# Designs tried in a protein design run: designed miniproteins, single chains. Part 16

Each design is a single chain, and the fold is of that chain. pLDDT is the mean over its residues in the fold that is shown.

## One batch from the design tools (miniprotein)

Design m563
Fold by ESMFold2-Fast:
Structure m563 (fold): chain A 92 residues (1-92)
Amino acid sequence: DRDAAVLARIEADPAIRRALERADEAARRAGEATKAGDVEAAERAAEEVLRAAEEAVRAGADDPEVREALRRALERARGMMEKMIAEARAKA
């Protein structure tokens, strides 16, 4: 599967992997802040997710298929972070 091959190349790149690991860690903190209704913490964690995702896109820039997959992931992450911030506000 072409998608599986693209994911394997993402996983093989240490710079992309480190950026995605930082995004995942920040996303966990965003989720915890959202559950607690801590809007400021959710906003800070969401911003860290987006910065890390943008760094993954830059690290994958030399591979057009990897770059496009990571750009789509960044767009999905942006929408998810917006929803999490809205949920945190609703709980505050």
Scores: mean pLDDT 85

Design m564
Fold by ESMFold2-Fast:
Structure m564 (fold): chain A 85 residues (1-85)
Amino acid sequence: MKIEPTPEEVLAAMLAFQAAADAGDVAAARAAGAALVAAVAASGSETARAVAEVALAATLTASRNAGDEEMAAVARETLDALAAL
């Protein structure tokens, strides 16, 4: 199987999203989520999309368990945008 490397821009955007989510910064998470979707779209990589989807699904689950509906909404909106690619 060909293992595609995840582009640096996608990894950087994913780390920024995770950092914002861990900080509870909804505005920063929304901005990082938009950058992540743009980076995945620009990469054309199915592997990058799959990695981003897993990270966002984990954030969505964690936010729902914490009762953070605003962060859960950001994660869901970003997942929907990735699914539309």
Scores: mean pLDDT 79

Design m565
Fold by ESMFold2-Fast:
Structure m565 (fold): chain A 99 residues (1-99)
Amino acid sequence: SLKELLESLLKTTERFLRLVEEPLSPLEREILAGLLHMIAGVLRIIARRSEDPEVAELFERLAELYARAADALEAGDVEAARRTLEELIELLRRKIEEL
Protein backbone atom coordinates (compact mmCIF):
# COMPACT_ATOMS: atom_id res chain seq x y z
CA SER A 1 0.00 0.00 0.00
CA LEU A 2 1.03 3.66 -0.35
CA LYS A 3 1.09 4.01 3.46
CA GLU A 4 3.49 1.04 3.86
CA LEU A 5 5.79 2.49 1.18
CA LEU A 6 5.84 5.95 2.85
CA GLU A 7 6.48 4.33 6.29
CA SER A 8 9.42 2.38 4.77
CA LEU A 9 10.82 5.62 3.26
CA LEU A 10 10.41 7.40 6.63
CA LYS A 11 12.40 4.66 8.44
CA THR A 12 15.13 4.75 5.75
CA THR A 13 15.34 8.59 5.86
CA GLU A 14 15.64 8.56 9.70
CA ARG A 15 18.61 6.15 9.28
CA PHE A 16 20.24 8.50 6.72
CA LEU A 17 19.79 11.42 9.15
CA ARG A 18 21.62 9.45 11.91
CA LEU A 19 24.47 8.62 9.49
CA VAL A 20 25.01 12.28 8.43
CA GLU A 21 25.23 13.27 12.14
CA GLU A 22 28.45 11.17 12.32
CA PRO A 23 31.83 12.66 11.29
CA LEU A 24 32.01 11.63 7.62
CA SER A 25 35.01 11.33 5.28
CA PRO A 26 34.62 12.59 1.67
CA LEU A 27 34.33 8.96 0.48
CA GLU A 28 31.59 8.18 3.03
CA ARG A 29 29.68 11.33 1.93
CA GLU A 30 30.02 10.22 -1.74
CA ILE A 31 28.64 6.74 -0.92
CA LEU A 32 25.66 8.19 1.02
CA ALA A 33 24.99 10.69 -1.80
CA GLY A 34 24.99 7.82 -4.33
CA LEU A 35 22.39 5.93 -2.27
CA LEU A 36 20.18 9.05 -1.98
CA HIS A 37 20.41 9.58 -5.79
CA MET A 38 19.33 5.94 -6.31
CA ILE A 39 16.27 6.48 -4.07
CA ALA A 40 15.42 9.67 -6.04
CA GLY A 41 15.70 7.69 -9.33
CA VAL A 42 13.34 4.94 -8.11
CA LEU A 43 10.81 7.51 -6.82
CA ARG A 44 10.82 9.28 -10.23
CA ILE A 45 10.04 5.93 -11.92
CA ILE A 46 7.09 5.45 -9.51
CA ALA A 47 5.91 9.02 -10.21
CA ARG A 48 6.03 8.50 -14.02
CA ARG A 49 4.08 5.19 -13.73
CA SER A 50 1.42 6.59 -11.38
CA GLU A 51 -2.04 7.25 -12.90
CA ASP A 52 -2.97 9.35 -9.83
CA PRO A 53 -1.62 12.92 -10.36
CA GLU A 54 -1.53 13.61 -6.58
CA VAL A 55 0.59 10.47 -6.00
CA ALA A 56 2.82 11.37 -8.99
CA GLU A 57 3.33 14.92 -7.62
CA LEU A 58 4.16 13.61 -4.12
CA PHE A 59 6.77 11.11 -5.42
CA GLU A 60 8.38 13.74 -7.71
CA ARG A 61 8.60 16.14 -4.73
CA LEU A 62 10.15 13.39 -2.55
CA ALA A 63 12.63 12.56 -5.37
CA GLU A 64 13.67 16.24 -5.61
CA LEU A 65 14.33 16.39 -1.84
CA TYR A 66 16.42 13.15 -1.85
CA ALA A 67 18.44 14.50 -4.83
CA ARG A 68 18.91 17.85 -3.00
CA ALA A 69 20.26 16.05 0.10
CA ALA A 70 22.62 14.03 -2.15
CA ASP A 71 23.88 17.20 -3.93
CA ALA A 72 24.53 18.85 -0.53
CA LEU A 73 26.59 15.83 0.65
CA GLU A 74 28.62 15.83 -2.60
CA ALA A 75 29.31 19.56 -2.04
CA GLY A 76 30.46 18.80 1.55
CA ASP A 77 27.52 20.80 3.00
CA VAL A 78 26.53 18.29 5.68
CA GLU A 79 24.33 20.91 7.47
CA ALA A 80 22.25 21.50 4.29
CA ALA A 81 21.94 17.71 3.81
CA ARG A 82 20.79 17.32 7.46
CA ARG A 83 18.14 20.09 7.05
CA THR A 84 16.83 18.53 3.81
CA LEU A 85 16.58 15.07 5.45
CA GLU A 86 14.65 16.66 8.37
CA GLU A 87 12.28 18.32 5.81
CA LEU A 88 11.82 14.88 4.16
CA ILE A 89 10.98 13.27 7.53
CA GLU A 90 8.40 16.01 8.31
CA LEU A 91 6.79 15.70 4.85
CA LEU A 92 6.65 11.87 5.10
CA ARG A 93 5.11 11.98 8.62
CA ARG A 94 2.49 14.52 7.46
CA LYS A 95 1.55 12.44 4.37
CA ILE A 96 1.31 9.20 6.40
CA GLU A 97 -1.11 10.95 8.84
CA GLU A 98 -3.29 12.05 5.84
CA LEU A 99 -3.72 8.36 4.78
Scores: mean pLDDT 90

Design m566
Fold by ESMFold2-Fast:
Structure m566 (fold): chain A 109 residues (1-109)
Amino acid sequence: MSPVEELEKLFDEMVTASREEQIELARKAIELVKKYADTLSKEEARRMVRILVGMAALLAETGDPESIRLARELVDLAKEIAEKYNLPDFLKELIDRVKARIDAAEAAV
């Protein structure tokens, strides 16, 4: 299974998971991305960034401090990959919008 396919599977599981399971799946996603960040094609990097921002947005909506902290880690990894692979500005803009949502959620706690 490719790293992107494994990350997609983790996100699919996260959508229907309990809060505790979402936290564990997010930690697995972070570890997976860090392991393979240097070995991606530009297209794999693009797909990975989209999945990471989706995970971060989902976790930010829960409103609990641990989920917000993990959402921050996921969106920061998405930004690092987008910069490393020189991805298009619209993806960087998407990352910035999700960061703003995380900042708003963090301020509300």
Scores: mean pLDDT 85

Design m567
Fold by ESMFold2-Fast:
Structure m567 (fold): chain A 60 residues (1-60)
Amino acid sequence: SEIEKKIEILKYEIEILREQIELAKKVIPSKSIEEQEKLKKDIEEVEKEIKELERKIKEL
């Protein structure tokens, strides 16, 4: 169905964002304190995006 296709696309987008978070977390120990703080804030924003996408899936 069309809904199933939309859910699959949203799940794929979530997976990409989760991979971005994991890559960022791996880099954090090699960065300056200022860069670590920026990366942590970037991770928090991406986690918010994931929650919004998960909410959209539930509303379909």
Scores: mean pLDDT 85

Design m568
Fold by ESMFold2-Fast:
Structure m568 (fold): chain A 54 residues (1-54)
Amino acid sequence: MTLDELLARIDEALRELQEAIDSGDPEAITAAQARLDAAIAELEERFGPDVFGT
């Protein structure tokens, strides 16, 4: 997976989270939050401090 693909997934997850927050559904918010967290974790694991350390 490329950096651009991961960033696109994070953008999509952020949009889903915003929609879930706007809906007021706690289960939808939890699911969207978990998806966003997983995408960020993949970014950090894949690119690590090389992304943030320079």
Scores: mean pLDDT 77

Design m569
Fold by ESMFold2-Fast:
Structure m569 (fold): chain A 85 residues (1-85)
Amino acid sequence: GYRLLDLGQLPPELDVEAMLPVLEEMKKELPPSAVLSYLLGEVYRELGRLEEALAAYEEVVRLAPPDSPLYALARAKVEELRREL
């Protein structure tokens, strides 16, 4: 895989504005998912929607197992955004 994706980041060439409505519709149709909430958090953060990004990462912290890499990533993002807001 590409190094950027291996770090849990969206590639810079990805159209995050086009991704947002797709991810929001998936969230409405699918059961609660830590992975989907994390992706929404990354998209909101790239768009400068910091309060919505914070809420999405906080949902990841609630849904993901505490020993998972995804939980650790979401916790770091929550602490970072709380310092910016």
Scores: mean pLDDT 73

Design m570
Fold by ESMFold2-Fast:
Structure m570 (fold): chain A 65 residues (1-65)
Amino acid sequence: SLIEALQKLTSEEARELAKELGISPEQLEKAAVALALGFSNREAARIGGISVGTASRLRRYILSL
């Protein structure tokens, strides 16, 4: 599940992923939690303060693990 995948990310891994996506670790955490709760890419982007494209990339990254 998305929640289990997120729980496996260390703070360092989350920081590196946020850097790759061009966002802050706090923005990544908010968007990732929203995605895990079943929100759409658009809603997760709004909650995280990131682009819809970044939310889509984050979803694909988590699902590919």
Scores: mean pLDDT 79

Design m571
Fold by ESMFold2-Fast:
Structure m571 (fold): chain A 68 residues (1-68)
Amino acid sequence: IEKVMEEERDEALRVADYLKEQAIKFAKEGNLSKAASYATAAVIAYTMAGDLEKAREILEEFDKAVEK
C-alpha cells in the first residue's frame, strides 16, 4: 500500500492547492463565506498530507486577501 499512500498524499496536496486558490479568489471577490469554507478545507487537506508549512501559508494568504 506504500505506492497507494504516496499517490493519495500527492493527490491531497493537489486538492489542497486547488482549495487554497479558490479561497483566495473568493476572498478577493468579497464572497467571504465561500472563501472561509475553501480556506478551512485547504488547511485540513494540507494537514492531512503532512504539509504544515503550506497550511500556515494558506492562513497568511487568506488573512491578507480578506483584509482590503
Scores: mean pLDDT 74

Design m572
Fold by ESMFold2-Fast:
Structure m572 (fold): chain A 57 residues (1-57)
Amino acid sequence: GPAEAARAAAGARNALATARALGASQDVIDKTEEALRAGEAGDAARAYALLAEAGLG
């Protein structure tokens, strides 16, 4: 639902900030950015799947 997607987007945003601060690989950054966009679009399941692929879920 919308609340879950909003939480997924917030989690992805925090993960993206951390990944950038720690100098994570471009693949991790790209997947985390895609997860953020999925969460913002209302797709919590896709956001969580992308975070898991990035090693962050």
Scores: mean pLDDT 83

Design m573
Fold by ESMFold2-Fast:
Structure m573 (fold): chain A 59 residues (1-59)
Amino acid sequence: MTEEELYEEARKIVEELLKQGVHPLTAVLRAAEYLTEKYGVPLSKALNIAIRALKELLK
C-alpha cells in the first residue's frame, strides 16, 4: 500500500469520526491505530499520516 493510499484511508476515518462528534485528537489516535493494526504501519508513521489528514480537513 502506498503512503498516498494510507493517507486517503486515514483522511476518510478522521473525517467520519469528526462528523460523529469525536474529538480531533481521539479521531487521530483511532485512525493511527487502524493503520497499525490493519496494514502493519509503525505507530509513529501512522500518527504522522493521521495528523496530516486532520490538518488538511481543518483548513
Scores: mean pLDDT 84

Design m574
Fold by ESMFold2-Fast:
Order: C-alpha cells, then sequence, then structure tokens
Structure m574 (fold): chain A 66 residues (1-66)
C-alpha cells in the first residue's frame, strides 16, 4: 500500500519520498490520522517545522490518541 511504502521511505531516511507518498495516501483516505502524523515526522526531519506542526495538528483532530 501507499502507506506501507511511505513508512519504508521514512525508515530508510528518504524523507522527500516519504512526504510524497504520505500525501498520496492522504488523497486516498483524508481521515487517516496515522498518515498525517507520519507526514509530520517526515516534514520535521526535512526541517519543515511549520508544515510538520500543521500535519500533527490535523492528526490530533482526527485521532486525539496519537
Amino acid sequence: SLLEEAKKALDEGDYERAVELFKKAIEQDPNNAEAYYLLGIAYRRLGNWEEADKAFEKAKKLDPKL
């Protein structure tokens, strides 16, 4: 799945590819809190702090347990 490919890219340190794949996963499932949370992690590792904060905020609104 796109989500599993995105997680693999994140684990391998390919943060730009991880961002691309998480965005595609979100397009298919806009309520996927995990995808937003991991998108935030990928953005943070790229130094995109503002984009990371927005992604984390969206993840928390979708699932407060994250």
Scores: mean pLDDT 87

Design m575
Fold by ESMFold2-Fast:
Structure m575 (fold): chain A 72 residues (1-72)
Amino acid sequence: MMLTDEELNEAMAELFAAVARTSARSQGLSPEEQIEFVTKEMEERIAKEKDPVMQEYLERAREAVIEELRRE
């Protein structure tokens, strides 16, 4: 199996978002504090990213995780 550059970027963005979510949950934060934590962590990663394609995937992953947290 071979990952394309697009699939690799998407997988990496999803991994970063998942790590941020897991970190927030492990700290015992409230649901609102978890959303704030994930938002801040992902925004900082997006701001430091030099690849505009990766920035787009990070933004999509951020929105997906925040929406998932809001549904809980």
Scores: mean pLDDT 77

Design m576
Fold by ESMFold2-Fast:
Structure m576 (fold): chain A 81 residues (1-81)
Amino acid sequence: MSKEELWEEVDVALAIMQAALHRRIAERFKEKGEVEKAIKHYEEALQVLRDALARTTSPRHRALLEQVIAEIEKELEELKK
């Protein structure tokens, strides 16, 4: 593994972890009925992942980010109903 490949792996992992924390906070607000705060944290999770996707070159990492983005977009859509 090159330094370049290692940095992308770390960057993607950190982005997914940061997005997961925002998603967990959003879920907690959703459980409390605080819909607007839940929406804000889901949108922050999506922004982190989309920013990571924009700088990601590996097809494997791009596919992983796109999968997580789709999952959060679905949760956000269900919450907005």
Scores: mean pLDDT 86

Design m577
Fold by ESMFold2-Fast:
Structure m577 (fold): chain A 64 residues (1-64)
Amino acid sequence: TEEEFLERIREAARELGLSEEQVERLVKAVREGLRHSLSGREVAKRAGISRRTLRRIVTKALEL
């Protein structure tokens, strides 16, 4: 489900060293991206992280 994926994103981001503020901003950006079909570039921009960092987090979340 969407919420299960967002929990995995939160866990992956924490494990990769993001702050709690960055984690919450990222989870919000990913949720918006899923609902509005935003590009990875736009999601990364809203989360305040690089596209490379976003890709690493998503890859790790899918492995959880």
Scores: mean pLDDT 85

Design m578
Fold by ESMFold2-Fast:
Structure m578 (fold): chain A 60 residues (1-60)
Amino acid sequence: SLPKTFTLEVEFLDADGNVVTQTYTFTADSDEEADKLMTEFGEALRALHDALQAAIEASQ
């Protein structure tokens, strides 16, 4: 099978309080791998962005 490119977008607040969208791209050889990567990576990125946003809010 041919690798496919997938895109994941996460919105969060930057250090200046602006809403920004981070776009991440990745490739996977199968639908099952793509689904797993999308789910796990998306959850990890969401948690990271939530932690960063909380830190920014705590500093404001």
Scores: mean pLDDT 74

Design m579
Fold by ESMFold2-Fast:
Structure m579 (fold): chain A 60 residues (1-60)
Amino acid sequence: STARDDILRDLAEKLGVSVGTVSKMIKNPEEFKKKLEELLKKGKLTEKQYKMFLEMMEEV
């Protein structure tokens, strides 16, 4: 969906990687979750964005 593509681009920008790299990271849920938690702790991610990214990971 368009919303999923927008979320992947936003996450790629925040991580400083390509969208393809984010797609690969989502396939490794444990590492992906830890990176999201680090971004949340650093204030680079809002709780709303963190929840959305976790929900996206669960769909994979």
Scores: mean pLDDT 72

Design m580
Fold by ESMFold2-Fast:
Structure m580 (fold): chain A 75 residues (1-75)
Amino acid sequence: RAARIEELLERLRENAVELAEAEVGSLAEAARALREAARLLRERAAASADPERAAELERYAEVLEEAAREAEERA
């Protein structure tokens, strides 16, 4: 299962930049949207009483932060 989660996280990272850019029209705005999404996921992780769920949300936030950095570098 861990290997499948890592595969999904990689696909999320790859697609996140493309989806965000398509939605907001620019890489700079995509980076801001991705960072905001990561912030919201971290807030939900901190509020979660379930450590497994909190860990999953933190992993998603890390992927979105990586995608945001990639979008900024390409902008």
Scores: mean pLDDT 76

Design m582
Fold by ESMFold2-Fast:
Structure m582 (fold): chain A 69 residues (1-69)
Amino acid sequence: GEEALEEAKKLLKENLPEDLAKAVVLTIDFMRSKGFSTVDILRSAALVAEAAGKLELAKKIRELAKKVE
């Protein structure tokens, strides 16, 4: 699961504005620290990407979630 979170962070940093990418990465780390599942964290990140209009980014993150489920 950790490899999938690191790949998602990389995709977010490459495809979102810097400040939004930093906020989402911090949220991922916070959710992991609170015991959320890798799948739930990835689905949450995909929703943020979709809300930002980054539909292909959201799709890639959802495919990562499927691989760890």
Scores: mean pLDDT 86

Design m583
Fold by ESMFold2-Fast:
Structure m583 (fold): chain A 71 residues (1-71)
Amino acid sequence: MEEARKYLEKGRELLKQGKPEEAIKYFDKAIELDPNLAEAYFERAVAYAHLGKPDEAAKDVEKARQLDPTL
């Protein structure tokens, strides 16, 4: 759990630095460690949107909201 959140936070920092491709690798790792971490799917959707991948972004938004409807 803690390890997955660590990868999530590193991915967020990379997104803020304008590195969405690298950020996705960290979000993928967070999801691998905790498949129910809704925030990781949501942040990965943001990264996919930055890369012009709206279909992938939409799937991750749907998954994030299924896991945490308050997002």
Scores: mean pLDDT 84

Design m584
Fold by ESMFold2-Fast:
Structure m584 (fold): chain A 57 residues (1-57)
Amino acid sequence: SMAEEARERAVAAALAAGQEAAARVIDWEYDKMLAEGVSDEELAEALERAEADILAA
């Protein structure tokens, strides 16, 4: 799914930046939003924003 791919990119970006805590938070938010029934498109958008924030830091 688009959200799963976006999650992988965001986690990879966090780990590459040495931000292991951020990677853990991304996985936790993904699982939480998925359990709440958030759409794949909305999940992907949130995760793409998280990746952009990590890359800008």
Scores: mean pLDDT 81

Design m585
Fold by ESMFold2-Fast:
Structure m585 (fold): chain A 71 residues (1-71)
Amino acid sequence: SAQEVLDLMKKSADEMSKELKEKGASKEDIEKVKKLILEAGRAVVAGDYDKAQKLMEEAKKEKEKAIKDAS
């Protein structure tokens, strides 16, 4: 169901947030990555798989930047 997809993406966002926090990433960078993951989940629910893929790739790049900026 749509709710199951959103719940899975929320769990993924929470796990990513915890990892980034442990690595010393800023609250702003953590929230940006979390938002991108949740937007990707909403795109999947809407049937926009191209948008979902782009948002997840952007989330990956922002995660890498957040870790680099924290070091």
Scores: mean pLDDT 83

Design m586
Fold by ESMFold2-Fast:
Structure m586 (fold): chain A 55 residues (1-55)
Amino acid sequence: MVKTAEEARAAIEKARENLARFLAESTNEADREAARLVGEGEIRKLEAILKELEA
C-alpha cells in the first residue's frame, strides 16, 4: 500500500483523521473502544513502515 515516506506520512495523517471521525460519530462505548484499537493499531503499523522507509 505505501511505498515511500511521503505516502506513509499521508496515510498516517488520514488514519488519524478517520479515527477521530469514527470516535466523534460513534454512539456507544463498545464501538469507540473497537475503533481505538483498530485505528491505533493501523497508525502504529504505518509509523513502523515510515521508520523503515527513512532508515
Scores: mean pLDDT 79

Design m587
Fold by ESMFold2-Fast:
Structure m587 (fold): chain A 62 residues (1-62)
Amino acid sequence: MQEVSDLVDRAEGLRGLFLGGDKSAGPDAIRLYEEAARLAEENGDDSGAEGLRRIARSLRDL
């Protein structure tokens, strides 16, 4: 759980930069959300993992 939270915090920072106009932050934010989703799923949090993957998909579609 702590490792997932740390990845999400990093991803949220990069997502903010990407939405603010730094296009280079997008791929890194997507990777961190996908990594956080994988760890959440490994910890049995399937709902959390699905939510994180949904955020990553929405960023890819921008």
Scores: mean pLDDT 82

Design m588
Fold by ESMFold2-Fast:
Structure m588 (fold): chain A 69 residues (1-69)
Amino acid sequence: MKSVAELIGDAIATAYNLLKEGKSDEEAIREVERLLLEKGGVSPETARRMAQAAVDIAKEMIEVDKSFK
């Protein structure tokens, strides 16, 4: 089993990699939601919310990376 923190971390890492590979936001959300449903034991509603948050955080991380000199 995974803690909520570990699940969120995995979701963010997965979203970051998908976005770096050139997947759209919608594609990344769908892939992360599927992963959370398969591994997380969370409800579909929770998986959807976590996937959205993970993609949003991953997008901010990419934006910050672009800002560094």
Scores: mean pLDDT 77

Design m589
Fold by ESMFold2-Fast:
Structure m589 (fold): chain A 71 residues (1-71)
Amino acid sequence: GKKKEELKKKMLEIIGEILRIIGEIEDIRRQLKLDLSEEEREKLEAKLEELEKKRKELEKELKELSEELDK
């Protein structure tokens, strides 16, 4: 009972974080379509790379928690 409830709560928290990161990635991708300075572009590309790595890690954690729920 309680262990599955805690797992579901953790999964919802991770889903919320993934959705926030997706929103940030889309905002950056939109900004990269604008006429930006080279310095600003490089900063946005670096932030995009960081967010994509974090998203991938969170998606992996979510999959592991989902598999644990199915046990």
Scores: mean pLDDT 83

Design m590
Fold by ESMFold2-Fast:
Structure m590 (fold): chain A 88 residues (1-88)
Amino acid sequence: MFEKAVENLKKGREALKKGDYEKAIKYFQEAIKLFEQHKDDPEALRLIAEAYSLLAKAYRQLGDTEKAVEAMKKALEYYRKAIELQKK
């Protein structure tokens, strides 16, 4: 459900704000998984990109540079997909 994905994204942001980076990562991963069920929705693709961007920030704070870079690449990929789908 889209609403559950949005809820996980919000919980991830709160965990990130509190410095609970491992908990934030789990929430962002769950949000991404749920939003992937809505791949034809450009808003879902945009929110996946946002979740990956926040995931990259959490990994960076934990010192996982390689995972942070990979998450940022995924964020850019999903932003491009969202833009392309909106141009239709």
Scores: mean pLDDT 85

Design m591
Fold by ESMFold2-Fast:
Structure m591 (fold): chain A 83 residues (1-83)
Amino acid sequence: MTKEQIDAEVEAALHEIRAAVAKLDAERYLSKGDTQKAAESYREAAEHYRRAADVLEQAGLDPRDIERFRKAAEEYEKKAKEA
C-alpha cells in the first residue's frame, strides 16, 4: 500500500466518523422535534459519506467500501428530505 492510499484510507475513515456523529446529532434533534436541524445534520452525514467514497475511488481502493458509502450517502440524503 502506498503513502497516498494510506492517507486516503485515513481521510475516508475520518469522514465516516464525522458522518456517524452527524447522524447521531440528527436523531437527537428529531427526538426534540427540531426537524430543520435534523435535516441539516442528515445532509451533513450524506456529504461526509460522499466524500469518503470519492476519496477511496480516487485512490483506487476497495469498490465494495465505495459502494457502501455511496449507498449510505443516498440513504441520509433521503432522510434529510423526509425530516
Scores: mean pLDDT 87

Design m592
Fold by ESMFold2-Fast:
Structure m592 (fold): chain A 89 residues (1-89)
Amino acid sequence: SEEEKQEYVRKAYLYLKKKEYEKAIEYAKKALAIDPNDVGAYIIIGKAYIEQKKYEEAIEYYEKALSIDPKNIEAQENLEEAKKKLKES
């Protein structure tokens, strides 16, 4: 349901803020199982991968977000940062 998806996105964001990145990814993926077009869930997964220094995975998820919403400024900026960090790694 839409309500269940929103609760999973909310939990993913809270785990991200707590630096519990594996749980953030788990709950964001549960949201995507309900709605594979949830841009926010892709962004949360990307951010969690950045914090884990998994830049290639972060890029993949930000590109998925932008394939759904090409005008999403947060995803555009985070993708650029992830690509820069990958080159500096």
Scores: mean pLDDT 91

Design m593
Fold by ESMFold2-Fast:
Structure m593 (fold): chain A 74 residues (1-74)
Amino acid sequence: MEEERELEEKLRKAEEAREEARREAEKILEEGKKKAEELYKESEKEGKKALIEGEAEAGLKLMLGSSESLGLLS
């Protein structure tokens, strides 16, 4: 009867909501991983470049007797 259909609809909606929540969580996780990987790759390239430039600049400043000192700590 109608009560039985209403119960089935509620069960289907609950299952749908559960599956939708799982898909949303998976989407967020996947997007987060992609963004993290992109940021990591860019950061790694920029970090290596900054480190090399910083070391070269520090060496030059040391030889030139510059009064400027920069603490580069990651």
Scores: mean pLDDT 70

Design m594
Fold by ESMFold2-Fast:
Structure m594 (fold): chain A 95 residues (1-95)
Amino acid sequence: LTPEQWAALDAEIAQGFLDAGKGALERGNYPLAAMFYIGAIGVDPNNAEAYLLLGKAYYKMGKKEEAVRWYQKAIEIDPNNEEAKKLLEEIQKEM
């Protein structure tokens, strides 16, 4: 496979991890959701959505400082991610 084909495959695998993590998050299994999102990041480390969702999982686990760190990483990768910006602002008001 070309580098572009490998990147496309990695993006598809990362999306599979994100979908599995979202399912775990909906069931209230936040540690399992975090593990899937970490898997997505391992495959595609520039996936801003994976960092955003990892932050949401940490927030649900009561780990607000870690959630802030992951939201900041999502914004670093995608400065136009309005959801990450809103969630970061909301948590900072709670801290």
Scores: mean pLDDT 84

Design m595
Fold by ESMFold2-Fast:
Order: sequence, then C-alpha cells, then structure tokens
Structure m595 (fold): chain A 74 residues (1-74)
Amino acid sequence: MKEKAEEGDAEAQIKLALEYISKEKYEEALEWATKALEIAGEDNPEALAALGLALYGLGEYEEGDKYLEKARSL
C-alpha cells in the first residue's frame, strides 16, 4: 500500500491517510489525504473525509468541518 501511495495511487493514499489517522499521526495523515485529493478530485467523499479528519486531529476544526460537510453532501 505505501509503495502504491508513493506512486500516486489515490485509493492507496486514502487508505494510508486513514491508517495514520487511526494511529493519531495526523500530520502524516494530512500529507497523504492532501495528495489523494489532488489525484481523486474534490468530489471524492473518501479523500475529503480523510483530509477533514486529519485537519480535525491537528486542531484545524473550521477547515476540517468544511471538508467533512462536503464529504457528507456527496
């Protein structure tokens, strides 16, 4: 999974971001969620949710809420 995420596979990047979130490694989660969103696009609810959760974990509640709301609306 990590090797595919490094190669630009958005699905692998989402899975890696969610894994970092589960480990409370929010900075790493933010990096991979951001890369996933760049590849998958802003209409991908899984990438948006991963980005929102990572931001929320870092204390960026306002920005995190924006991405989580967008993910829910899709």
Scores: mean pLDDT 79

Design m596
Fold by ESMFold2-Fast:
Structure m596 (fold): chain A 65 residues (1-65)
Amino acid sequence: MQKVVQLATALQIRAVGLGVKATVEEVGDKVVLTFSEDTPEARELAEQTKEKLEELGVEAEIRFK
């Protein structure tokens, strides 16, 4: 979905602003958000993005390295 791509782009831009690397992967009907660091700001960004994806009917999983 075009909105998923827009959310992924916004997430990556925001993550760069936090000094964190974020990747977004589509795995079947699910989106996996992977962050290079587990910081409070990265967790907040991840949860906000997950909520937006769930509003679109897309399952999201958050991972930290």
Scores: mean pLDDT 78

Design m597
Fold by ESMFold2-Fast:
Structure m597 (fold): chain A 80 residues (1-80)
Amino acid sequence: GAALAAAYAAAKAAIAAAKSKAEILAAVQAFLDAAVDAGAISVEQAIGRTLRVIGLLLDAKSLAEAKAAALAELDAVAAL
């Protein structure tokens, strides 16, 4: 619904503004928390997606790659 759409827009803006992988992870966590609150995903799904994003961020060779990986994960949740 509208709350999840607003959280998605906020997370995308936060990822765009992020200066570190830690800030990208914080933005993803905030969105996943909002998705759980909205009933779009379970807590267990949020944990699994967080671990996946951590792996993608560790593998990223640049901040731009890290942002692209995080945005793709947000898009996957938003498409549910």
Scores: mean pLDDT 87

Design m598
Fold by ESMFold2-Fast:
Structure m598 (fold): chain A 102 residues (1-102)
Amino acid sequence: TVTLTESGGGTVKAGGSLTLSNRATAPSGVKLAFYWYRQKPGEEPVDALKDPRVSTSQSGNVSYLTLTNLKVEDTATYYSAAQPAGSSEVFWGEGVEVTVVE
């Protein structure tokens, strides 16, 4: 099985940047594809990478999500997911809270 440990959330001022991380533990030799979703209050989750202010990078089994030029309305929970290569099974993180203040 795959386990995800998310970190890097918190409070940031409008105009600021924040980097979230997801560390995956998986069986030896398993390749993982990483995904990130954003859920704003009262909305359904959407693909975080569809926002041009958002970028992702990977180092080993750690996926990073960098958020730039944040606005108060960008306050949201960010969920990471990992999918083993050749599998339809998706493993989800518990979510990381991001609060943007003026």
Scores: mean pLDDT 84

Design m599
Fold by ESMFold2-Fast:
Structure m599 (fold): chain A 54 residues (1-54)
Amino acid sequence: SSEEEIATLEQEIKDLQQEINELKQAGASPELIRKKEDELGVKEIKLAVVKVTG
């Protein structure tokens, strides 16, 4: 995968981390927080895969 995809995934991961922190501060439901954490995990795995691909 291209360096652009890595940069995009890193930004998406950063945005999700910020969103999760904001949701926790706002007292959002545990279910919503878990959903966002799962989404973050998927993107982290994808980032790892693209980094080892090239």
Scores: mean pLDDT 84

Design m600
Fold by ESMFold2-Fast:
Structure m600 (fold): chain A 63 residues (1-63)
Amino acid sequence: KQEELLRLGLEAARLRDLSTLSEIVPRLPPEQQAEVGRLVREAEPRPLDKKLRAELTEQARSL
């Protein structure tokens, strides 16, 4: 369960999907929150479509 949350958080961080991150980050331990935050800062801005964001957010809520 924790590994699934981390995996989805890392993917959302790479995509800069803030809505998915808002569902996941509070559920991670502090050390994993720090890693996700680092990846968000390092990720290059990419356009996200609404469908991809909705799919990731739904996955986060289902966990």
Scores: mean pLDDT 74

